# Ledger of designs, part 35: designed miniproteins, single chains, continued (2)

Each design is a single chain, and the fold is of that chain. pLDDT is the mean over its residues in the fold that is shown.

## One batch from the design tools (miniprotein)

Design m5265
Fold by ESMFold2-Fast:
Structure m5265 (fold): chain A 64 residues (1-64)
Amino acid sequence: MKYLEEGKKLFAEGRYDEAIKLYEKAIEEDPNNSEAWLNLAGALAAAGRNGEAAKYGRKAQELR
């Protein structure tokens, strides 16, 4: 997914809020993409939003 790859690039640059927006867009396009949920959880954790990160990390595991 284009949004997923762009989000990963922004995450690598430390631009976590922008990466979160792109990962959310990737999930809107394909809500069954477990990788998008996992990457969203990682970006949320990096941004200090640990409760949301745990919730979406579990969602990623459920889809596998």
Scores: mean pLDDT 82

Design m5266
Fold by ESMFold2-Fast:
Structure m5266 (fold): chain A 62 residues (1-62)
Amino acid sequence: EVDELIAQLDDPDPAVRLAAARALGEIGDPRAVAPLKRALTSDPSPEVRAAAGEALRRIEGV
């Protein structure tokens, strides 16, 4: 569920946020664009920021 995955981008566990970013990219739902942009610019984990960037490329660039 997209809304659940968007909520998981705010999870305290970076592994959960990473998995959520990847899943949102695979689903390709435009509702995820704004939450993923926030993760790309503000997430403390560089791995999560990279995953958010990849997800955005899949949704907007592919």
Scores: mean pLDDT 83

Design m5267
Fold by ESMFold2-Fast:
Order: structure tokens, then C-alpha cells, then sequence
Structure m5267 (fold): chain A 89 residues (1-89)
């Protein structure tokens, strides 16, 4: 059922955001190895969330989980930028 898939994707996007936040924190502390591990986990959770909703319309996704998906994407971008800065240092 599409509601169950939206709920599953919401939980996965929430997990992705949490991992991305941990990745950014690790990168800011100079722990490049942990930052890479957490960022990889965040990206894997996003991939699972996208798989769960792949057959749903853009309107259904936006209404159900659009905000959570955008928050997860932003957190991953921030984590990737923090990791790049840490690797350059």
C-alpha cells in the first residue's frame, strides 16, 4: 500500500538525516574516517527511501514526505561539504 511505503521512506529519510548530522560533526572534529562512514550510511538510507517510493507520483511523495526528504538532502549536502573541508585541511 502506498501509505506504508511513504511511512517507510519517512523513517529512512529520518535515519539518513541523523547519519548525515553525525558525519558533519565527525568531519568538524577532523575525524575524516568516521565522517566517511556516517556519510556512506546516510546515502545508503536515502537510496533505500528512494527505492521505497520509486513507483509513487511526485505529488504523492511531496504531500507525504517532501519536507523530510528535503531535510535529509540538505543534511547530506552539509555533511559532504564539511568532509571536503576536513580532507583539504
Amino acid sequence: MKKERLEKARELFKKAKEYAKKAAEAAKKGDVEKAKEYLKKAQEEIAKAQEAIKDLSLEEVEEGIGEVAREADKAVQEAAEALAAAEAA
Scores: mean pLDDT 83

Design m5268
Fold by ESMFold2-Fast:
Structure m5268 (fold): chain A 81 residues (1-81)
Amino acid sequence: SLKEKAIEALKKAIEAVKNGDFETARRYVREAEALVAEGLTDPEKREKVIQALRDAIDAIYNGDFEKAIQYLEEALKILEE
């Protein structure tokens, strides 16, 4: 499912942040955002996930990597219910 693909992309994004591979992390976050926009039918959950993913990208650009991981984990939790 698109939801399962988004979950896998987010797990890869978290791992990439932890490994200092920020270009790969950003790419996986973008992939997850596209999958969520297409596959999540609940507008409230979709909005919360997309906002968390955007906040994660902003945190990566600002060098706030712990904050980036927190936002990605928040998005993951919402997708996993």
Scores: mean pLDDT 86

Design m5269
Fold by ESMFold2-Fast:
Structure m5269 (fold): chain A 57 residues (1-57)
Amino acid sequence: VAEAVLFAAELLKEGKSKEEIAEELAEKFKISKSTAENIVNTVIENPEVVEIAKKLL
């Protein structure tokens, strides 16, 4: 989860769309698209989760 959050944050900084990020996350971490979309939305709505994820890693 923490690694997926950091990956999503990186792609957001690169200007990728939510859909693209969710698909990349689902493929890379072998999670459902639904789960990946929730992670992307969490990162967008709560930027502090990225700082927490960095501490967990």
Scores: mean pLDDT 77

Design m5270
Fold by ESMFold2-Fast:
Structure m5270 (fold): chain A 59 residues (1-59)
Amino acid sequence: GEEAARRAAEAAARRDVGAAARGLSEAHKQTGWDAEQLAAAVRAAGSEEGARAARTLSG
């Protein structure tokens, strides 16, 4: 989950929506985390923009 969250944060920082979506999908499959848990993990990885995107893409 953590590596996928970091990849999603990095992709979001680059505004690469496709890579961010793949990272979030992988994190969900590996951890079973809901949208809020995915957003928290992406935020912890250093991306406030990615955290917002995680909530939007998961909801």
Scores: mean pLDDT 64

Design m5271
Fold by ESMFold2-Fast:
Formats: sequence, C-alpha cells, structure tokens
Structure m5271 (fold): chain A 59 residues (1-59)
Amino acid sequence: GRELAERAAEELLRLGREGASPEEVGRKGQEMIRELQEAGGSEEDLEYVERAGALAVAL
C-alpha cells in the first residue's frame, strides 16, 4: 500500500527531473497505478501517485 505508493511517486518524480518525456512518465504512472491497485492500494495511495505523475510532467 502506502510504501508502494511512495516508491512509485519517487520514481515518477525522478523520471521527470531526469527529463523523461510526458509520454514516458504517463506510461510508467499508469503501470504503477495498476500495480498498486492489484496490491490493494487505497484511493488515497492512487491519488498520491497520480499527483506525483502530474508534477513530474511539469518538471
């Protein structure tokens, strides 16, 4: 749950900082959200990852 969401958010933000394309960040974000859903992540955890992805695209 929460630990997976935090790691996913960190990875997305790292990709954004390293200059990954919006398409790459979006693809990775969707994959991580799916993985988190399969692991029983809460709606709060999913929102956290989605927000990190949006921020990463803006970096």
Scores: mean pLDDT 80

Design m5272
Fold by ESMFold2-Fast:
Formats: structure tokens, sequence, C-alpha cells
Structure m5272 (fold): chain A 65 residues (1-65)
């Protein structure tokens, strides 16, 4: 659970950093994060989904600061 949540956070932050460097808007980056999170949720077992959701929210909030 923890390892999956950390991997999701790392992927989201890396994606956000790359898109920001390329000049994408905050809205476009949030949409891309949403797509990535949806894929991780689809791949996660039910017991890990809450951890994936929390990691997604935390990473998105860290990006938006």
Amino acid sequence: AAARAEAVRDEILKLAEELKKQGYSETEIVEAIGRLARRHLAAAPPEDRDAVLQATVKATNEFLK
C-alpha cells in the first residue's frame, strides 16, 4: 500500500514538473494528473485505492502551492 502510494505520488510530481517545463497551463496539468490517477486506480486492488486517492490529492496540492 505505502509503496504504491509513493510510486503514484512520484509519477504525478514528475508528470507535473515535465508539463510545467513545457509551458502547459495549470488546468491542463491537473487534467493530465487526473488521467494518470484514473489509470493507477483501475490497476490498484480495492484495498489500495484509498491510499492511491490520498497520494493523488496530496501530490496535486503540493503542485498547486
Scores: mean pLDDT 79

Design m5273
Fold by ESMFold2-Fast:
Structure m5273 (fold): chain A 115 residues (1-115)
Amino acid sequence: MIELKESGGGTFKEGSSVTLSSKISGDYESIVLFSWWREKEGEPLEFVASISSDGKTSYAPEVAGRATISYDKEKKTFYLNLNNLKKEDTATYYGVAVTSDGRLIFGEGTKVTVV
């Protein structure tokens, strides 16, 4: 069984940067896509960024140019770096992994508040 554990949330100043991490436990080699999604209060869950197991990245327009997603195989951790934070970046951020058999695995989330 694969589990994701996020960290890096907290309260941040507008214009600063944050690095969020999602640590993988279990069979990480079955994962074909690592992604970050966020949930703002009163809004649906929205896509932020993804990286495939072969290193191809994709970014939502709202964060393009401010976000970098990466995966460290040795640490079994995928990251979201988000620069030039805006108040609208306030959300709970979830790591979401997709397995080769099509399963979606959600982490518990980490809350980012921009002040």
Scores: mean pLDDT 87

Design m5274
Fold by ESMFold2-Fast:
Structure m5274 (fold): chain A 56 residues (1-56)
Amino acid sequence: DAEEQAVADAVRAALEAAGFDVASVTATRLDETHFRVTVTLASGHRRTFVAERARL
């Protein structure tokens, strides 16, 4: 899904701009404005959060 990819790309860019080494980002649509985002850092640490499109 192009929208899920756009959210994942935006989150990756924001984290890299903040100085994080990002290995992968995935986004799964929950509803029209909310996405479940899973970030895997190069260190192997994984974080999951909900992103709202209106705030990206």
Scores: mean pLDDT 78

Design m5277
Fold by ESMFold2-Fast:
Structure m5277 (fold): chain A 84 residues (1-84)
Amino acid sequence: MKEFEKAYDELIEAARAGDVEKAKEAAEKLLKLAREHAEELKDRLVRLAVVLGIESAAFAFEGKEEMAKVLSETAKELIKIADS
């Protein structure tokens, strides 16, 4: 689904730019799409959650704790949606 890919790209671009508010907005959009299309996206949700978990750890290592939290919380919610 192109909208889901776009929301993910927006999240990663905002994270790399250090724009926490834009990252939160992109994450909320991504999670909404994940909930609406959970069955279609199931395997993809798990893989993206792993990637976001790794990115979160990298941001935390760089001292970017607020961005790390946005990414880790998004990853946890994606796993919950996939497990539903």
Scores: mean pLDDT 85

Design m5278
Fold by ESMFold2-Fast:
Structure m5278 (fold): chain A 117 residues (1-117)
Amino acid sequence: SLVLTESGGGTVKEGGSVTLSSKISGDVDSIALFGWYRQAPGEPLQFVASISGDGKTTRYAPEVQGRATISFDKEKKTLYLNLTNLKKEDTATYYTVAYDTKTLGLIFGEGTKLTVV
């Protein structure tokens, strides 16, 4: 019943910045955790960042530490990932995930593609 819809990808210059967004449709009150994952062509799915459902606890992968900021606007039901000082290695499809305590399951969005040139 929860739907995650990512946007904000596209083609961006190396050294630039981007804000990726995920609009959440449905009930967010049972969500314990939101995260961003990415998958580069030919690579495994990689963790990027997470935020607790109450917005108080954030975690970042070492590859983006100091360059990434995750935030959640509960009123707008929108999850954000701001990436700065973009590298060609940031080229990937970025997915959001929600851990729903009601279903004890993970819900993934369809992704947004970022290409760093």
Scores: mean pLDDT 89

Design m5279
Fold by ESMFold2-Fast:
Structure m5279 (fold): chain A 59 residues (1-59)
Amino acid sequence: MKEEIEKIVKESYEIIDKLPLPEDAKKAIRKRIEELGKKENLEELKKILEELKKLLEGT
């Protein structure tokens, strides 16, 4: 489970770096992901990853 969380966090960060968002917005999203990773909330991490993928496809 920890390995899955690390994988999702890393993939999410890669997507955030590619998004045309202000740096403040990117920092806020990264902070949220880091918080969820510490809480081992895999379900919410998966939801955020899917939303990030949708944003990347829509831009």
Scores: mean pLDDT 79

Design m5280
Fold by ESMFold2-Fast:
Structure m5280 (fold): chain A 76 residues (1-76)
Amino acid sequence: AAAEGDELVAKGKELLEQAEKAIRQGDVRAALRLLREVDKIIVQLESLGKTAEAAELQKRRDELLRKVAEVLNARS
């Protein structure tokens, strides 16, 4: 359903914003937990045939995972 997919996209965006805030605060564990929740939303969107929306969230998730890796590398 269109409404269900729209709600999932909104939730995914909120989780990505929370993950980015966690990264800014240096809370890598919280960021990784939030990004795992985004992965579940991506799978649900793909199951609904919303592949374009899923791909957009996946792109943003991968971008934030790179930022997490940079923070971890800086900690040596």
Scores: mean pLDDT 84

Design m5281
Fold by ESMFold2-Fast:
Structure m5281 (fold): chain A 58 residues (1-58)
Amino acid sequence: SEIEELEEKGAEAGLNRDYEGAIKYALELSKLYKEKGDESGAEAYEQSAENIREEAEK
């Protein structure tokens, strides 16, 4: 599914230290969950993007 594809791409970006890509995919996942009415899932992915941003500033 589109969600599974984005989760895979996000994980790969993280492993490659492509933090910008990882943030982008997390935000896209948040958008998809929001469009489906899953506010909890959307919030979780927004928080994930914020955590990745903090790690990138190490």
Scores: mean pLDDT 81

Design m5282
Fold by ESMFold2-Fast:
Structure m5282 (fold): chain A 62 residues (1-62)
Amino acid sequence: RLEEAYRELLRAIGEVLRAIGEEIELELKGELTEEKREELERRIEEALERMRRAAEEIEEAR
């Protein structure tokens, strides 16, 4: 449903912003390890893919 696709898009956008914020916070504290950076980058990639799929569903529903 269109509303469900919109909610998923917003959730995915929120996850991207949270991951970016966490990366900045860790870097400012000098606590950003290689392992943590890879985890955050993977989370961002997964959230961006979810955003893309949700946006495609919204576009196709019109």
Scores: mean pLDDT 81

Design m5283
Fold by ESMFold2-Fast:
Structure m5283 (fold): chain A 55 residues (1-55)
Amino acid sequence: MSDEEVKEAAKKLGLSEEEAEKALELGFRTPEQLRNAKKLADMLGVSVETVLNMM
């Protein structure tokens, strides 16, 4: 999958460009991985950026 597909999925989920780029740096390649990170952030009551920094 292209990096652009991950960035578009991030925009659809309401994530920032920085959060999308961080996900790509961590090897995220699918919208499903981004959705899982978003769910974890919501469960912990933190930002997606915080979850990505913990990984």
Scores: mean pLDDT 74

Design m5284
Fold by ESMFold2-Fast:
Structure m5284 (fold): chain A 88 residues (1-88)
Amino acid sequence: GEAERLLARARRLAEEALEALKKAEEALKKGDIEGARENLLEAEENLGLLEILRAIARIEGLKEVAEEIDKLIDELRAKIDALKAKLG
């Protein structure tokens, strides 16, 4: 149904964001600041898309889906903020 499709899309975006963050952290460890910033931007773009999906879930009254997306957003924001702090 709509709930399952929305949640599956959200999980895929979160997985893509986590992979981008992993690549950003690996680039930073190698001194590749540009590569770290590019991968961080990809993670931030996927976070923005997750926020749109959360808004859709809220409008559609899909409370459980919205709560699961909220958890994904919170986890990603924490990791993005930690990496931004390391980049300056």
Scores: mean pLDDT 90

Design m5285
Fold by ESMFold2-Fast:
Structure m5285 (fold): chain A 66 residues (1-66)
Amino acid sequence: PSREEIEAEVEISMLRMEATVYKLAGDLEGAIEAYERLARLAREAGDEETAAEAEREIERLREELE
């Protein structure tokens, strides 16, 4: 893997962790923001599976806010 690919994988892992922490803490707005960043980065890296997972979580969390 290239350095760029490795850096993207690290950032994806960190964002996934950050989103999970916000979600567990009940910070739904923070969790949505983190998942939005995760989905964007994952899509840019060609990780459609992770992007789709993040988008599903965003939908779920938005439902909870309403």
Scores: mean pLDDT 80

Design m5286
Fold by ESMFold2-Fast:
Structure m5286 (fold): chain A 61 residues (1-61)
Amino acid sequence: SMMEEELKRKLEELKGEIQRLDDKLREMVAAGAPDEEILRVAREIVEKQHEVHRIEEQLRA
């Protein structure tokens, strides 16, 4: 269905975003970025991981 295809596209997009944010987080830690900036990126990753979980549960139904 179109809805399933849209969910799968969003899932792939989110996973790609998480990978890029994880890479950015590692670079920021290595560069000694401020804790507030590191925590902001870490929170974005967690939020996107929650979105991934919700979409995967919808696709399992």
Scores: mean pLDDT 86

Design m5287
Fold by ESMFold2-Fast:
Structure m5287 (fold): chain A 66 residues (1-66)
Amino acid sequence: ISDEEARAIHTAVKAALEALDNGETPEQALEKAREAVRSMGYPEDVIERALEAAERFLKALAGEAP
């Protein structure tokens, strides 16, 4: 993956983890992740890939197979 994509994924996952740590649902965590990566100004294609990675991460935490 590109360096920019990796950075976006890190930002998305961090935002999602913070939301979960605050007691929010996985769905709310994904919304927080989307907000975080959009605010950083990444291209839409990079944002989409970062959110997909964050969603897979959250599903893995919930015990769902990728």
Scores: mean pLDDT 77

Design m5288
Fold by ESMFold2-Fast:
Structure m5288 (fold): chain A 77 residues (1-77)
Amino acid sequence: AKELLEKGREALEKGDYEKAVEYFRQAIEKSDGVLRAEALRLLAEAYRKLGQTEKAGFYESEANDILARLKKEGKLE
C-alpha cells in the first residue's frame, strides 16, 4: 500500500493525474485505517487536478469519515 501511495504521489508531481488515480485506487483497496484515509485524500486531490470536483468531494468526505471514526475510537494519536 505505501509503495502505491509513493508511486501515486510521483505521478501527481509529474502531472500524470490519470496514473495517480490508478495508483491511489489500488492503495485504497490494499489498506485500511489512517493509510486508507490518506490514499482517499490523495485520490481526491488527483480528481481535483483532472477537474472532477464532484468525485474529489466524495472521496474527501470518505477520508474525513474514516479519520473521525478513528479519532472517536482512540486509534488516531
Scores: mean pLDDT 81

Design m5289
Fold by ESMFold2-Fast:
Structure m5289 (fold): chain A 83 residues (1-83)
Amino acid sequence: SVSLEAGVALLEELLRYLRELAELLREEGDEERARELERKAREVEGLLALTADPEAFVAEVEARVSELKSLAFDVEREVWERK
């Protein structure tokens, strides 16, 4: 199961990499992909806002933990490959 602290840490790291990748893509002229990653970042920000209700937050993150971890891995990898 996901703790509140673990869920927050996962989403904060994912948000950081999404923003970094969006900036890199914008610098390369890929505005469409940059905007898509900015939309994903807004979704992650929305999930972090659920921390106002910790039980709802944990339930939502647990439901999506495999998807969120896979996205975090993919985005982090692409950031490092582009640097």
Scores: mean pLDDT 86

Design m5290
Fold by ESMFold2-Fast:
Structure m5290 (fold): chain A 62 residues (1-62)
Amino acid sequence: SLSSQATGYAILGIGYLLDGDRAGAKQSVEDLRELSRKARELGDYELSEQIEKIAKLLEEKI
């Protein structure tokens, strides 16, 4: 599901940040934003908003 994929990318992004891999973290933010867009296209606006919040939090750490 999109929710499971978003959780996976969020965990991966956190891992990249802990390793000091800014490029990997940035890619995870982009992947999360793409999933947010897909959720919105499917009419799941709440999931889209939740994924965007996670992406924003990761982006602020980069």
Scores: mean pLDDT 85

Design m5291
Fold by ESMFold2-Fast:
Structure m5291 (fold): chain A 68 residues (1-68)
Amino acid sequence: GAAAELDAALAFLESDPRVTPERVGDDTIVATYSGSVEGLIGTALRLIGDFPSLEVTVSGDTITISAK
């Protein structure tokens, strides 16, 4: 379910030294990305592909992940 996918997405993001993820409330993760634009796009595409119950939005260097 979306809650289990949020926990898995958070663990995935925490494993990447280019990402500073923070859980904001029960259903949202906000992550700041410090790497390249290509790396940011790759990270966002990986999240979209691996976590279909989650909505992924990119704005600047910030990735916002929420339950659908």
Scores: mean pLDDT 83

Design m5292
Fold by ESMFold2-Fast:
Structure m5292 (fold): chain A 62 residues (1-62)
Amino acid sequence: GEEEKDAAIEKLAELLNEYLKKYYGVEVSKEELIKLLKEQFKDETLEEIEKLIKKAEELLKL
């Protein structure tokens, strides 16, 4: 449902913030990232967002 999608967006925001800090030395507020990702993925399915989360987690393991 929408709650699961919101949780997935929060997880993606956490991973993106970690990625940006690790590789670019840039720190962005989690709240701002969540807001931007909600707008960007407004029409995306939960399944597509979960695929992005898995890819981001794999990139952070490297």
Scores: mean pLDDT 79

Design m5293
Fold by ESMFold2-Fast:
Structure m5293 (fold): chain A 73 residues (1-73)
Amino acid sequence: GSSPEELEAETLAALGVMYTALAKKSKNIKDIEELLKKVRELLEQARAHGNDRAVAIMEEAVKELEEYLKKKK
């Protein structure tokens, strides 16, 4: 089974994916920016936990949201 640290990092990765999906359904720039902020916070938590898989997933989520936001501006 996963350690508490690994389970937490996997949970953070799942939350990042969920926030990215919510942002892509939004048409409001402010809402997308708030969700991007949440995903960035989750990326920092994943880095603190040292889970390379979670970090990679979160970095992709940040990249997707930044590109999506650029297209909406």
Scores: mean pLDDT 80

Design m5294
Fold by ESMFold2-Fast:
Structure m5294 (fold): chain A 73 residues (1-73)
Amino acid sequence: SEEERKAFFELLEKELDLSEEQREALRELLEKHEVSEIANMSPEEIRELTNYVLSLELAEKVRELARKFLALN
């Protein structure tokens, strides 16, 4: 849902020190993919889908946060 997407994006902003470019890339990712899809992506897929704006380490953290978000909700 859009509310779930917004809640997850807010979690990413609170847990990760994101640049403006990284925030835009993640917003676009979430417009095209459900949080459950992101949780099942490889970090390499997340990087490719964000046009390499995210580092591999940051993509790994996004995936972990997606998994945690789904476990709690």
Scores: mean pLDDT 85

Design m5295
Fold by ESMFold2-Fast:
Structure m5295 (fold): chain A 88 residues (1-88)
Amino acid sequence: MKEEILELAREADELIREAREAYEAGDYERAIELLEKAIELLRKALELAEKLYKETGDEEAKQIAEGLRQQIEATEKQLKEAKEKLEE
C-alpha cells in the first residue's frame, strides 16, 4: 500500500511538471488537462494514505496524507491560474 501511494504521487508529480511546461508554452488547455489528472491521482493517493492510517495507526501514513493534502491545494491553485489564463 505505501508503494502504491508513493507511485501515484510520483505519477502526479510528472503530470504537474508536464503541465508547467505546457503553461510556459502558452498551451493552457493542455496544462488544465494535466493538472486535473494530477489532482485525481493525488486524491486517490490521499484516500489510500488515510485508509492506511485508520487501519494501522502508522504515523508515516498520517504524514504522507498531510503532505498530499498540501500538494492537492497547491495543484488546485495552479489549475485555477491556468483556467484564468484560458478565459482571457
Scores: mean pLDDT 87

Design m5296
Fold by ESMFold2-Fast:
Structure m5296 (fold): chain A 77 residues (1-77)
Amino acid sequence: MKEEHRKKAEELEQKAIEAEKNGDLDTAPRYYAQAGKHYNEAGDEDKAVEAAAKSARLYIQQGKTDEAVKLAAEGFK
């Protein structure tokens, strides 16, 4: 189960990296955010935080600060 989440997170992170390299600033942060959630479900907290940080950075670059703040807040239960 956790292995399935890790595989999904890795696939989403690869899509995010490709989108970011292509300048797709709308798609890339969405894929990074989804990858972070799957890394968290897999128990890989370091990768989850890294992916969430990349998503937040791209949202901030677009002026979507509220989305970045929301993403950071979702990390706390």
Scores: mean pLDDT 77

Design m5297
Fold by ESMFold2-Fast:
Order: structure tokens, then sequence, then C-alpha cells
Structure m5297 (fold): chain A 65 residues (1-65)
């Protein structure tokens, strides 16, 4: 969902994980443009790049939504 993607980006940013936050925010923008496949791929890349456990958790929750 759009809300889950926005939340993941916000939580990754709040956790201080710049790489995860950037990837999750890009995924959110892709989803708003109707590109759900690119959004999922960006979110998966953000999870792989995540360095802070709280950021990784937020992204993983968005992937499950």
Amino acid sequence: SVEALRRAAAEAKAAGDAAAATGAWHAYQMFLEGNEESARRDLEAALAAAEVPEAARAIKEALGS
C-alpha cells in the first residue's frame, strides 16, 4: 500500500539509515507513478542496503503489506 511505503521511508529516515531511507522514498515515488514492480524492486534494494535494524524492520513490514 502507498501508506506502508510512505511509513517505511519515514521510519528509515527517523532511524538515521540514509541508504534505506533513500531507497524506500524512491519506492514510494515509483508506486505513486503507478510503477508497482519498480517500487517493489526499489524496496527490496533498500532492505538489502539497510544498516540500521529499525530501518530494515520498517522496510520488511512494507514488503509484507
Scores: mean pLDDT 82

Design m5298
Fold by ESMFold2-Fast:
Structure m5298 (fold): chain A 68 residues (1-68)
Amino acid sequence: ELEALREEARREIEALEERAGVYPTADWTPEEREALLLAAVGARLAAAGAPEAVLEELAEEVRRLLAR
């Protein structure tokens, strides 16, 4: 289900952010951090057969999250 996949994606993003908080990513641009998060979470969801619409929504959410 779409919402279940979205919730799983949120948990993955939170886990990645927590790890990024431990490791210094200060030298990374917001675009590089976005690319890392999208690559990690998007690849997993795509491998699980998530529809393109879910991947697009994830990308928008990651951009929103990183922007503020």
Scores: mean pLDDT 63

Design m5299
Fold by ESMFold2-Fast:
Order: C-alpha cells, then sequence, then structure tokens
Structure m5299 (fold): chain A 115 residues (1-115)
C-alpha cells in the first residue's frame, strides 16, 4: 500500500529529527487517505517535535473527532498535553495527560509528564 510506504518514510525521518521531511510524507499520506488516524496522529507528533504547537493541537483535535478506540483517543490526548505543556499552559496539559491515562493506564510517558 502506498499509504503504508509514506507512513514508513515519515516515521524514518521523524526518528532522524528531520521534521520537515516527516511532515511532507505524512501530508502526502493524508492526501491519499484524509481520515487515516495513524497519519494524522504521526503528523500531530511531527508538529510537536518541530515546535508548531498550534498545528499539533488542530491536528490532534481532528484525531479525537475521528478516533474509534480508547488507544487512538489516548494518543491524541497525550499530544494535546505535550503541546499545551510546551506553550506553558501547565494546568491544561495536566488535564489532557490525566484523560490520556484514564484511557491507557500503561502510558509511561503520560505518567512521567504528571510526576
Amino acid sequence: DKVERLLFAGRYYLKQGKYDEAIKYYEEAIKLDPNNIEALTNLAMAYVKKGEYDKAIETANKVLELAKTPGEKARALFILGLSYEAKGEKDKAREYFQEALKLNPNNRWAKEALA
């Protein structure tokens, strides 16, 4: 599948810290499948890594709207938490991390963010 190859490339560049390249691959995946939750979630995380927090929030909110499982919802809530923490909105970030943990109690990163 072309979408899966684009997601693989996006994850590869994200891991290398090449956020602009990662974003391009995720945007191409979304052109082919506009409601692809994995592509949207990875795009939102790439925006966090690049420091584009408002775009990360917009994209993560779209994931919340489309989410079908507690795991998908928890990932979007975690990204919202990271974005608001980076913007200095600590109380709002804490609420999102707490919501993410309610849906996925094994999320180690959300637990660490709340400590």
Scores: mean pLDDT 88

Design m5300
Fold by ESMFold2-Fast:
Structure m5300 (fold): chain A 55 residues (1-55)
Amino acid sequence: MELVEELKKFAKEEPNLSKEELYKKRKELIERISEETGMSEEERQRLLDYLDEKE
């Protein structure tokens, strides 16, 4: 599945996911996006830290 399509599908499903499922899927998507787009480790870590702090 293409990452862009996976992101759009996730965004549409997001309102129907539990808080725990949403957090887990977002974390996995951030890791996949960072790997595919060549996002720096600092950028990825910042996004993950933001999710952890928000919880």
Scores: mean pLDDT 67

Design m5301
Fold by ESMFold2-Fast:
Structure m5301 (fold): chain A 86 residues (1-86)
Amino acid sequence: MKLILTLKNASQETIDLYKEYAEELKKKGYDVEVKVEGDTLTITIENAPVTLVVAEVLRAIGLELDGHDVKIEFKGDTTTITITFK
């Protein structure tokens, strides 16, 4: 599955944390692309296993419960998660 994770209005600390997470995923053999534009970070994982997608969906739900704005879209084999921090 393809996973696209977009973080908007992210602090520098949050961007750095997710950049470290992306590097960890690359070390585990995932095909990961990272793009940073100001306070927006996009991570694209081309061949994410279903377990990774489920874990990121659960993480996003936790962030929504913590008051952040979360949008999750399933389209074909692609899961897109957009998190806008408060």
Scores: mean pLDDT 87

